Designed miniproteins, single chains, continued (3). Designs and how they scored, part 8

Each design is a single chain, and the fold is of that chain. pLDDT is the mean over its residues in the fold that is shown.

## One batch from the design tools (miniprotein)

Design m8260
Fold by ESMFold2-Fast:
Structure m8260 (fold): chain A 60 residues (1-60)
Amino acid sequence: MLTATLEFDSEEKAKEVAEWIRKNYPDVEVEVEGNTLTLTSDLSVEEFIGIVLRAIGMSL
């Protein structure tokens, strides 16, 4: 199990990214707390890191 925490500029941006992850990667558990996302998954390290990097890219 892998877990990552991402902080965004706003709660609205965090929600947008969370919905994108839920739509495209339903096997990733997404928890939203204000402007922070916590991602949890049993995916491979490489796959999980790829998703995290794409999520960060969407916020830019």
Scores: mean pLDDT 81

Design m8261
Fold by ESMFold2-Fast:
Structure m8261 (fold): chain A 92 residues (1-92)
Amino acid sequence: SVTRLIGAVLQLIGAYLDGAEISVEVKGTHATVTVKNATPTGISALRLLADEARAGGGDATLTVSGDTVTLEISNASPDLLAFLKTLAKTFG
């Protein structure tokens, strides 16, 4: 939903302002979102993106390793891919 994506963006911005390092990579229908120096807000953002991916018929896996959280999405919808490509341009 648009509401879930807006929520995820606001939480990612909040995490970034709190010192999190955010990277997004998109390859075909697969995407990886990594948050280093992760905050609870950053983790919440990735959970919203995971829920959006699953709602669109894709798969999503969240992995926590120390202060780094990684979201792996496969079989993402075209709309979600377009959104994630915009995030990749924004965060690098």
Scores: mean pLDDT 85

Design m8263
Fold by ESMFold2-Fast:
Structure m8263 (fold): chain A 55 residues (1-55)
Amino acid sequence: SAAIEEEAERLEREALRAYLAGDLAALRTHLQKLVDLGVISEATAERALAAAETE
């Protein structure tokens, strides 16, 4: 559980960095892993990707 929590925090930080940098490929990869871990919903991931794409 602790290892999953640390990985989720790392992926969240990387997703935020990718979002701010406009790196859509990295953002998609990190968001997909967060969904796979059950940390965020698919709807949350799609919203973040849509917002980044409209920058």
Scores: mean pLDDT 80

Design m8264
Fold by ESMFold2-Fast:
Structure m8264 (fold): chain A 83 residues (1-83)
Amino acid sequence: SALELAEEALRDAREALKLAENAKNLSQAIGAALKAIGAQFLAELALKNATTERARELAEEAIRIAEEAIKLALEKLKTLSLK
């Protein structure tokens, strides 16, 4: 269901953000970015199929966190790939 997708996306987004925050090398930053992108896809799919306020709220929160995780992971990728 859209609610289950939103809950999964939110869990994945939070994990991706934690991975991005803790990334110390290129492979960790890449892993964080990929997980964040996956979370964003699930969250957008959940939002498109949301029929309840709860599902929509969780999906929107997941999108916000996933976007933050992507931004941070890309920043870390740029820094780590140059040195």
Scores: mean pLDDT 88

Design m8265
Fold by ESMFold2-Fast:
Structure m8265 (fold): chain A 81 residues (1-81)
Amino acid sequence: MEKEKENLLEAIEKSREDLEKLIATAPEDKKAKLEEIKEEFEEVAEEVKKLLEEGKIEEAGKLLLEAEAKVAERIAEILAS
């Protein structure tokens, strides 16, 4: 359980780092939209952390996977525009 919690927290940190790097290299006109995605991801990350504190590891993992998929979709949409 502790190792699973650690792995999910590491996944959150990696996603945060990936978003920061993307924003840093993005065109100026797209940075604001990417920052919005980052803010929304941080809200979900906080919810994931709450689930982990409650011992709901499976629910936390599912929520994180769903959030990561949604972030990837929105990034693709912004970059395609």
Scores: mean pLDDT 82

Design m8266
Fold by ESMFold2-Fast:
Structure m8266 (fold): chain A 59 residues (1-59)
Amino acid sequence: SMEIEQLRRQAEEAARAGDSQTAADHVSRIIDLGGEDVAQEIADRYRDAFDRAARAQPP
């Protein structure tokens, strides 16, 4: 899906920029679109970024 490919690029870019929350939001959207395998690949590659997002304090 082109939508999943775009979200993957955005998630990876956010993870590289240190924007863990934005990266996590994009991965959640990929899962909603049925791209769970793609989401898992991104999470494995940028595990530290997603771990930080999961531990983030609420606003």
Scores: mean pLDDT 76

Design m8267
Fold by ESMFold2-Fast:
Structure m8267 (fold): chain A 63 residues (1-63)
Amino acid sequence: SAAVERVIRAETREALASLPEEVVEAVIDRLLAHAREHGPEAVTRELLREILRELGVDPALIR
């Protein structure tokens, strides 16, 4: 749903405000793909950390 996608985009941008926009967009794309396939409940902070690890970013940078 468009409303869920807006929330994921907004919350991800807020959580990753210190990271380059290109990295933030890559994370958003992966989270949205996962949400479309497994539902919005599958979009967890642990999934966010795993995506960051795959992109070579330290997940400890998320607060």
Scores: mean pLDDT 79

Design m8268
Fold by ESMFold2-Fast:
Structure m8268 (fold): chain A 58 residues (1-58)
Amino acid sequence: SDVERAIEAARRSLEAGDPAAALTAAGEAIKLVEQGKGSEEQRREAEELRREALRAAR
């Protein structure tokens, strides 16, 4: 699914030390969930990844 791919991209970017790319991917996942294309569980996962990326981007 598009949401799963966006979440995976966010995780991969965090593992690679690229918080800017992780923020973009996590934001995409959140938008897809808002459009009804994902679950509440996926929304929480994407929000957590976004928070991690914001902490790493300091």
Scores: mean pLDDT 84

Design m8269
Fold by ESMFold2-Fast:
Structure m8269 (fold): chain A 83 residues (1-83)
Amino acid sequence: SMEELVEQAIKDLETALELLKQGNVVGALAGIKEALELLKQVDSPLAKEAIELVEKAREYLKRGDVEKAIELLEKAIELLKKL
């Protein structure tokens, strides 16, 4: 269901946040990829906004900006919790 996709995406993003706080960028990127694959199956404006935030976070991680990536992932999780 849409609810199960959103719940799993939130868990994947929360796990990615924890991994980033531990310095595990590789593990965090794997969780981000899984969350994006799940969210792309959700037909919702809030899910589309969350996807944009998560993709921006991934780009900041590629540039080494972990703090900005964390901020964007936290915003994405808050949007998804409204679903």
Scores: mean pLDDT 90

Design m8270
Fold by ESMFold2-Fast:
Structure m8270 (fold): chain A 95 residues (1-95)
Amino acid sequence: SMRELELEILIALLRMIKGIAKILAKRGKISEEEYNELSELIDKAVEAIRAKDVEGLEEEIKKLEELKKKSKSPEFKKLAELAIKVARKAKETLK
């Protein structure tokens, strides 16, 4: 269905953000710790999307917002912001 296609595109975008974060960590532009935290939250957000768990997805979005707020890295803040936007779009699509 069109909704299922839209959700798969949003999941692919979250995985792309995770891939970019890994590259930035390897280049020393964000810490390995920041990458690991972002990666974990993205994986949990993807699982919530696949489970159609709107409440679980909202909890992961809140954790991404806290992670963004704590960071001192502009690059990390931008990646976290993009992940939040994609996850919020997925939440809207599930309703």
Scores: mean pLDDT 90

Design m8271
Fold by ESMFold2-Fast:
Structure m8271 (fold): chain A 65 residues (1-65)
Amino acid sequence: SSRLEQLQEQLRALARELRRQGDHETAHRLSQVVADGNLEDLEEVLRAWEEGREKLRETLDRLLA
């Protein structure tokens, strides 16, 4: 599998976990970026999540603007 495929799988798993926690808006936005985003965008999203949920939301808002 490519790095892109690995990131897509990892971020889709995160979107499922966010939905389980009731954060449907962040999960939906994350799923959109995973579907349409390039490798650079997905790596940025993963790094943002490692910094926390608020940073993830800010990064998703910027990428989807």
Scores: mean pLDDT 87

Design m8272
Fold by ESMFold2-Fast:
Parts: structure tokens; sequence; C-alpha cells
Structure m8272 (fold): chain A 55 residues (1-55)
């Protein structure tokens, strides 16, 4: 599912396997594919990036 893919991307970001920016971009694309608006997808991506940077 898109949610499972987003979680896996976030986990890779937290592990330092990909940059916070790369993780955020991938999560944004997954959110758009899941039917979120552009504003919603941007918000989710920004939150994920912040969480990874603060971890």
Amino acid sequence: SMADEAREVAQRGLAGEISPEEAAERIRELALKAGLSETGADTVAAMAKRDIEEA
C-alpha cells in the first residue's frame, strides 16, 4: 500500500540511507498517488523531513 511504502521511505531516511530531502520528495509523490491534494502532500512531506532531521 502507499502507506506502507511511505513508512519504508521514512525509515530509510531515519536510518540515514537516504537524505531527508530525498525521503520527503518520495513521500510527497506517494501522497499525491494516494489522492491527497498538492497542499496536503506538501504538508506531509514537510512533516516527514522535519521528523527525519530532528531524529
Scores: mean pLDDT 83

Design m8273
Fold by ESMFold2-Fast:
Structure m8273 (fold): chain A 74 residues (1-74)
Amino acid sequence: SLEEAQEQMRKIAEEQLQKFKENPEIPFEEVMREIGEAVRRITEEIGADPEQSHQISQAVLKPSKEIHEASPLP
């Protein structure tokens, strides 16, 4: 189901971010690319349309954006 797919994507994102926290030598862009590829693959497997896939990827990647936004522009 869509809900199960979203949970799987969230788990993958958390695992990738955990790897980054444990090994900060890994470029953050590489971590985000891996998460993005996993989201794309899973949304394709469940047959989500492009707009739905975009909304799901936004929801999965939202925590990363919030981390950046927690540091207000100087």
Scores: mean pLDDT 68

Design m8274
Fold by ESMFold2-Fast:
Structure m8274 (fold): chain A 79 residues (1-79)
Amino acid sequence: MQIPEFIRERLSEAERLLSLSTEELIALLKDPDPRVRLTAIVALMLRGDRRALPAIEEALKDPDPRVREAARFALEMFG
């Protein structure tokens, strides 16, 4: 599966977020900055922790279309 460029652009920042717990990354999905929410989804995808699935599914309803697309891609990578 090809990783979309907008997700690849966030990979380095997402890797920095991997120092956070899954619970802390899930909390970032409620951040007011859509770039932070997008990066948190990428970090959760990289971690592969299925405890994040309900939060990522909720991100499919995010007001930002890039965040919604990242959530959809992350769910495909988990499943």
Scores: mean pLDDT 82

Design m8275
Fold by ESMFold2-Fast:
Structure m8275 (fold): chain A 105 residues (1-105)
Amino acid sequence: SVEERMKEVAEEFLRELERVLETADLSDLAALKAEVKRIFARFAARVRELLDEHPEAAETIGKLVEELKKEALRLLEERKAPQEIIDLVEQAFDGLIAEIRSRAA
């Protein structure tokens, strides 16, 4: 199902984000930003593919992405990520959520 595929995509994103936060030099902001952008871009591409395959599920996908945003921001705060990284992730999720909502209308 779309919900099961979204769960797999979300779990992979959180796993990749956690790995970066565990292994990265958090003082190297430029490198950390590049890696986080790469991970998010891969996640967003997979979400867009699911939206293209299942346009009827846009509302459900949007809700799951909003839930994932909350989990991702919590993980970043718990791991004491730089504020610029937290802001970057929040902005990236908000952009994707807006795109999904536009497709659901």
Scores: mean pLDDT 87

Design m8276
Fold by ESMFold2-Fast:
Structure m8276 (fold): chain A 93 residues (1-93)
Amino acid sequence: SIEEARELFNKGLYYMKKKDYEKAVEYLEKALSLLPEDDPLRAKALFLLGEAYFKLGKYEEAIEYYEKALALEPDNLTTRAALEEAKKKLEES
């Protein structure tokens, strides 16, 4: 349900604030699975999954989620900048 998706998304945000990125990923992936394809929270959930994977040093996964977020919001400069930073980190590895 959409209410369950929002609750899970908010738990993901909570764990992002706590810097518990593994739990943030868990809750954000669960939220994403329940969000309709056209829901505006989908782009935000995808971006936050990218952020969480980036913080975990999982740059390939971060890139994948940032690209999915950009597919929904192509003009989002914050997501574009995060994607370029993740690509640079992967090249430095």
Scores: mean pLDDT 89

Design m8277
Fold by ESMFold2-Fast:
Structure m8277 (fold): chain A 64 residues (1-64)
Amino acid sequence: SLADELANLQRQIDLEKKWIDIFEKKIAEETDPERKANYQKALEDGKKTLEELQKQRDALSAQL
């Protein structure tokens, strides 16, 4: 159902936000440039995924 799809998207959004928060904290505390760069890439990828998931949720919500 549309409601189940929205609930699933919201769970994915919540999980992605949690990972973004974790990586932001890791970047703030990391002293190694290579590890910091890897965390930065993960953060950028996570933010893109979050934006895509939010767009999908909003598109489905608009069908209600």
Scores: mean pLDDT 87

Design m8278
Fold by ESMFold2-Fast:
Structure m8278 (fold): chain A 75 residues (1-75)
Amino acid sequence: SLKLEGEVHIGLAKLAIGLNMYDLAKKHLEKAEEIAKELEKKGDLKSAAEIYKEIGRIYKELGEEEKAREAYEKA
């Protein structure tokens, strides 16, 4: 499912952070954001909001405060 694809990219971003692979983590967060936008277009606002919350949390952890704020506003 599209939600599971988003969750996989969130999981891969978390794994990349654990490995200090921050550029790879950001690429997976970008893919998760694309999936969240597609979920919104399909009317699955709850699944999109859940993914945006995780994106916001991870961007905050990475010190990307503006990207974190934008993700939290969409959640």
Scores: mean pLDDT 86

Design m8279
Fold by ESMFold2-Fast:
Structure m8279 (fold): chain A 94 residues (1-94)
Amino acid sequence: KEEEEKEREIERDIFRALMLIQLVVDGLPLPPEDWSPVEVARFYLEQGKYRIAALALAIAKLEEGVPVDEAIETYKRAYESKEFLEKEIERLEK
């Protein structure tokens, strides 16, 4: 439904805002605007910035059209488990 699409867009904007706040707080540069969320997640994973990588992964999931609750759960699991974060990014990279 249209409401579900709007909820995904709002949640994506929230995750983007959280990611930007975290980048500023940690004194990190903003990623290039032309990078995909998966590329952003990979880059920050390799820099050891797991929270930022997990936020970028959640944005990537929302852009794939997964439900908001699934994207939030993915973020929580990725934040708690580096192995889960790495495997989910690898899976999205195909």
Scores: mean pLDDT 80

Design m8280
Fold by ESMFold2-Fast:
Structure m8280 (fold): chain A 95 residues (1-95)
Amino acid sequence: MEEARKLIQEGKFEEAVKLLEKEIEKNPSADRYVLLGIAYALLGEFDKAIEYLNKAIELDPNNPKAYATLGFVYRLKGEYEKADEYFKKAREIEK
């Protein structure tokens, strides 16, 4: 987990994707799908980001990070109203 986060922080998004895909193959988790979604979003692969973030929500519907990251992706796509809806969902789960 920390290794993938460090790769994202260093701007090594392709390396983060490869590492996360290997980790998910062994043990899928909502947090790993969220990080994979972040990495794809930063690569400009918004549709893939949305796909993996939806998988994160399916595994853990109470993970506010997945909704916050969907908001981020929709904002990058210029869909501000949809982004605001997802940010609101993230805040409601977080309490």
Scores: mean pLDDT 85

Design m8281
Fold by ESMFold2-Fast:
Structure m8281 (fold): chain A 62 residues (1-62)
Amino acid sequence: MERKAVSVQLEELPDGTVRITVTHATITETPDATYIKSEWEELTVPRDQAGAAIAAARAAAA
């Protein structure tokens, strides 16, 4: 079986922006083994846009 997971990490920066790190993992499970492929993406957005960016990242992985 194959499943996808998304992890989001937030960091507030001194200039009023937010750094968002999104990790996408593709997990392939077979009776014999589990394989994990991970990709990560980092973006910096104004604080008022952070919620929308997180929602978009989670929606894209669902």
Scores: mean pLDDT 75

Design m8282
Fold by ESMFold2-Fast:
Structure m8282 (fold): chain A 113 residues (1-113)
Amino acid sequence: MDSIIESFREDLENLRKTVEELLPSAEEGNPSSGAAAGIYASLISMAAGEDDPEVLRVRAILYIDNAEDALKKGDYETAKKYAEKAAEYAKKAGDEETLKRAEELKKKAEEKL
């Protein structure tokens, strides 16, 4: 019921891809995963409102991407924090698959601490 506007859902996916393209794998000059996630979340919140399930789901996915990036860089503290936020938003969105991914990332980060 929450994704009744299919075109809007596609726009959200396109915005996510644009954010991913703005975060190149280049080791220097990257603005930071957190800043990009914040900008994207703000844009989505302005369009749909903060309580919209799609906004919550997109925030959860962005935090998962940030947690995975932090794990690859060896920043286990940051990875754990992002995974915890991803789980929080995924639970609010009712996205069980994203919640499971967030919990697995959190556990992986904790095992490395």
Scores: mean pLDDT 67

Design m8283
Fold by ESMFold2-Fast:
Structure m8283 (fold): chain A 98 residues (1-98)
Amino acid sequence: MKPELRAQETASAQRLIADLNKEVDRLLKKAEDAVKNGASPEEVQRLKREVIKLYFALLVARTLASLSDPESRAALETQIDALKKKIDEVSKLVDEAS
């Protein structure tokens, strides 16, 4: 075990989770607006690409969490699971706007 390396991975996971929460909340609003007011096929395709990018970033966050301090890992995994549920909701709304 290398405590300094685990601390760096923990900090990286926390930063990525915070950034992802902001991006998910932004996309959730855009997807809700697309369902409410309609969206062009081009705008729907852009939203679909942004959702795919969020899922890839979520996989990176899970990898960083797995390398994090054991004491922080459970909390990070809980936050990542909550993020996945939010991304799934954005994906569903984007499909409804299609």
Scores: mean pLDDT 86

Design m8284
Fold by ESMFold2-Fast:
Structure m8284 (fold): chain A 55 residues (1-55)
Amino acid sequence: KENLERQAKALEQTAKGLRESAKIAEKVDKKAGELLREAAEEYEEQAKKLREELK
């Protein structure tokens, strides 16, 4: 359980970083911002699945 919680947190942190990068990238290149948002959403989904396994 502790291992899965740590992995879920790592994925959440990665998603947070990607969302922050997306905000910066959107100011210069909207497509780059969109790709970073999509990546963040994928990591958020993976973290959600790991948290479901903790149930």
Scores: mean pLDDT 80

Design m8285
Fold by ESMFold2-Fast:
Structure m8285 (fold): chain A 116 residues (1-116)
Amino acid sequence: EITLTESGGGTFPEGGSARLTAKISGDTSLVSIVGWFRQRPGEERQFVAELTLAGFKAYAPEIAGRATISYDKEKKTLYLDLKDLRKEDTAVYTAYAFDLGTGKVYWGEGVELTVV
C-alpha cells in the first residue's frame, strides 16, 4: 500500500517562496503519475501541478510560471516549489500518486500553506 507524508507548510510572506514536499512510502515501482491539488478556504479542490514519471509536466494556468513540480526517484520525494507567493495561494495542498498496477490514486493528508 502506498502512503504520502507531506511537509513544508506554514506561514510565508507575500512575494516569498515555499517548498512543499511529499515523501512516498511503499512499493512505488508502478507509480506513473504524481501531482498536487489545493483547496482554498470555502472552495472546491483545484488542480495545481502534475508530473508523469515519463517526464511530462502540467500546471494550472493561474499558477504557471510560479510553480515547479519535481520528483526525486532515489528519495521517493515529490516537490512543489512556489515562488512570488500571493495571498490567494493560501490553501491546503494535497499530494497524490497514481499506481498503474492497482489503478488507484493515493492521497496525502494535506499540508496548510498560509500567505500573509
Scores: mean pLDDT 88

Design m8286
Fold by ESMFold2-Fast:
Structure m8286 (fold): chain A 84 residues (1-84)
Amino acid sequence: EIDELIEEIEELTGIPKEVLREEIKKLREIGVSDEQILTLLRFALLTARRAEMSEAERAAAEAEYAAFVAEHAEELQRLVDEYE
């Protein structure tokens, strides 16, 4: 699942898979779990997809995005704080 998300992020953003894998390795080295990494990658993918969406498409997808952020807010905030 992580590798599938990496491939999709590469296709959308142009960031090479090797760079994404190195960042994931660094996250694991500082104690981020695979579940947290999966959440972070899913959030990155949702964010990238939103950037490519029209205003109408973003409005229609807002509920899904808001629900994901709400469900994973604590985990995402901890990752941001740790990376600061």
Scores: mean pLDDT 71

Design m8287
Fold by ESMFold2-Fast:
Structure m8287 (fold): chain A 53 residues (1-53)
Amino acid sequence: SDVERAQQRFLEAARELDEALKSDDPEVRQAARERASRAHRELQEALRRAGLS
């Protein structure tokens, strides 16, 4: 489902963010934050469209 797909992408982005936050490279950290934020918004939108939020 769209929700399940969005949840998987969000979990993957969250794992990558956790790893990136251990890096001293600010560009790596910023890119990971942007991806996590985007995945979170996609998940919220998928939940609303499914009538779950």
Scores: mean pLDDT 84

Design m8288
Fold by ESMFold2-Fast:
Structure m8288 (fold): chain A 68 residues (1-68)
Amino acid sequence: DIETALKALLEVTKRYIEGAKAQGKEDLAKRFEEVQKRIEELLKNKSTDRKEINELAGELVDLINEYA
């Protein structure tokens, strides 16, 4: 379900924010924080837009690749 997917993305995003901060990568942490805010907004608005959620997941994957 969409809510479960968004909560899973939020959990992953929070872990990468902590990791980026621990490494002193403040700019990368800030970019993950922007993704966190967008996920939280989708959850607040009870969004069912699968396209938007998939685009956000793709953006998160791109940031994770930059982290690695």
Scores: mean pLDDT 83

Design m8289
Fold by ESMFold2-Fast:
Structure m8289 (fold): chain A 66 residues (1-66)
Amino acid sequence: MKKVLLVVSDNEEKAKEIAEKLKKEYGFDDYIVKPNLSDEEALELAKKLQEETGDEVRVFDVRVFE
């Protein structure tokens, strides 16, 4: 089982930088960056990935972090 970080942002480059930092700090095995997802779309994608792979997928919305 992998721990995967799903990062949602309107800025793909900023999301990648934050994903790399969070992956290192919190011990995620991988990350996925998805620009322009709604909260509902992000949660549905995370659920689908967890059901399909058996991995743990955690959603971080960069727009909520100040």
Scores: mean pLDDT 75

Design m8290
Fold by ESMFold2-Fast:
Structure m8290 (fold): chain A 56 residues (1-56)
Amino acid sequence: SELEEVIAELEELLARETDPAARTILRVGLKELKKVTDPAEARRMLENTLAALARL
């Protein structure tokens, strides 16, 4: 699914990331995304995670 592919991409980013702040944002975002079943809520959480990364 689209959500599964996005989660895989974020996991790949986490595996390559060396900045501790970005790693924390990615870990928290991934943990929350894996708990949600509602696509709208998952999209909102993804957008929040990406916005937090963009502010670093």
Scores: mean pLDDT 80

Design m8291
Fold by ESMFold2-Fast:
Structure m8291 (fold): chain A 84 residues (1-84)
Amino acid sequence: MEEKLRLMVLGAIEYRRGKELYKQGKYDEAAKHFERAADLFEQAGNYKMAAEAYRNAWKAYQLSGDTEKAEEMKKRAEELEKKA
């Protein structure tokens, strides 16, 4: 249970790094941090925050020109949104 809190804190740190890099136009780096955040939130069982992080990774990959990874992130977000 303390493990879940730790994962949430680490996810929030990665998510903030992603947002900061995104604002700087460093979209590829931002996408990687959003993916890391999403994985951590998913491991914590927070599917809403995981889906949001995957959607932000999708947007960042679109802006970096990585259309294949963008599509993968979008599908992962939609899958998690169905889980509530």
Scores: mean pLDDT 87

Design m8292
Fold by ESMFold2-Fast:
Structure m8292 (fold): chain A 61 residues (1-61)
Amino acid sequence: MKEKEEELFKKMQEIGRKLMELVDRRRTAARRGDTSALQEIDAEIRKLNEEAVKIDEELKK
């Protein structure tokens, strides 16, 4: 169980990095007025936030 906890911690770090990259991409898409890209990026950000919540719940078990 504790090894799985370390693995989940690493996944949280990966999610954080991906979120930062998506935020940068969102800024670029917003500057271009690319509504399609903004919708896709927002959906990915939401999905990663949901994954982060699930990992946090698993860590608190």
Scores: mean pLDDT 80

Design m8293
Fold by ESMFold2-Fast:
Structure m8293 (fold): chain A 88 residues (1-88)
Amino acid sequence: MSEEERERLGEEAELLRDVLLTELDLRVSAQPTKAAQLATLDEFRAELAAMLASRSPEARERMRASPEAQKVFDELEAAIAARRAELE
């Protein structure tokens, strides 16, 4: 893979992260109770896991091998965990 392709994938991954973090924030903030907010965090995390599970084994390996993709998933998991800790 070319350096330009790696840079492009990194940029696309960062944009995806920002979109997903914004969606998470809006979905959680729309919920009227702490219990509903926690359920929304669980649902969002389950949706991310289902998205990964729906990919081919080859696609999952490419994502695991990509530092840019791994960083995005690590940041999303950290954001979900931080929100849960604030609500607990």
Scores: mean pLDDT 75

Design m8294
Fold by ESMFold2-Fast:
Order: sequence, then structure tokens, then C-alpha cells
Structure m8294 (fold): chain A 78 residues (1-78)
Amino acid sequence: ATVDEAVADFIADLEKTLGIKLTPEMVEVLREILRNSDGETVAEYRERFNILLYEQLGEEEKADFYKSFLEKRRKARK
């Protein structure tokens, strides 16, 4: 199976489990997570995915938490 097939299967399972429809932006972030092998790059895309996921679920406090965490991570690397 290709990475795209693995992403499609994961999206279908995740959408059914959470009862939501993933946006195209969330799908692209998932593809980047699966395509990259650099742990730091993967970690950043995971944080971005969590932000988008919690915004989609209407959990603004959790989305803001991950936004703050990502910003702090980026500042620590400057």
C-alpha cells in the first residue's frame, strides 16, 4: 500500500471514531506526518494537526493550548 492509501484508511477510521469530517488542511498535515521521518518535523506537524482537530471539535481551550505549545517550541529553537 502507498502512503496515500494508508492516509485514506486512517482518515476513514478517525472520521468514524470522532464523528467528524476532516478538512483538506487536516488531510495534508496527516500526509506530511506519514511522509516525514525527521522527529522534529513530525512533532511540529502533530501539533498543527491537534490544533486543527480541536478547532473542528469546537474545543477552543485545547486548540489554544497546542497553539501556545507550538509557539513556545518554535521560540526555544530560535
Scores: mean pLDDT 74

Design m8295
Fold by ESMFold2-Fast:
Structure m8295 (fold): chain A 73 residues (1-73)
Amino acid sequence: VEEAAGRLARAVLLAAQGRLEEAEALGRELLERYPEEVLREAERRLAPAVEEARRLAAAGRREEALAVLEAAA
């Protein structure tokens, strides 16, 4: 779960940065590597961190956004 959450957080950050091809590649790896149940739990654990990171990234505070996602993973 922790590893899946970390990878999911990275995919979300890549998508937010406009790096869609890398985000999609990571998303595909997650879907193939982890069962849906594990991915749902990772999403649930990351939801508040993703929202906070999105706010920080929108404010140009990308390093803090990454730190929040990494702490949640």
Scores: mean pLDDT 72

Design m8296
Fold by ESMFold2-Fast:
Structure m8296 (fold): chain A 55 residues (1-55)
Amino acid sequence: FEALLKEIIEKVRNLPNLSTEEALKAYQEIADKINSLSDEDKKKAINAINEIINS
């Protein structure tokens, strides 16, 4: 989980630096990774993403 969470966070942090096409691909990869997680781990990932976005 830790490694997957790190990958998700790094992809989210890099979204503003991507072109529209690259950002759409990154969104799909992030969504696929999150959707592969348990409900508890999904909540943890979403909370971590929200902390980054709202910082």
Scores: mean pLDDT 76

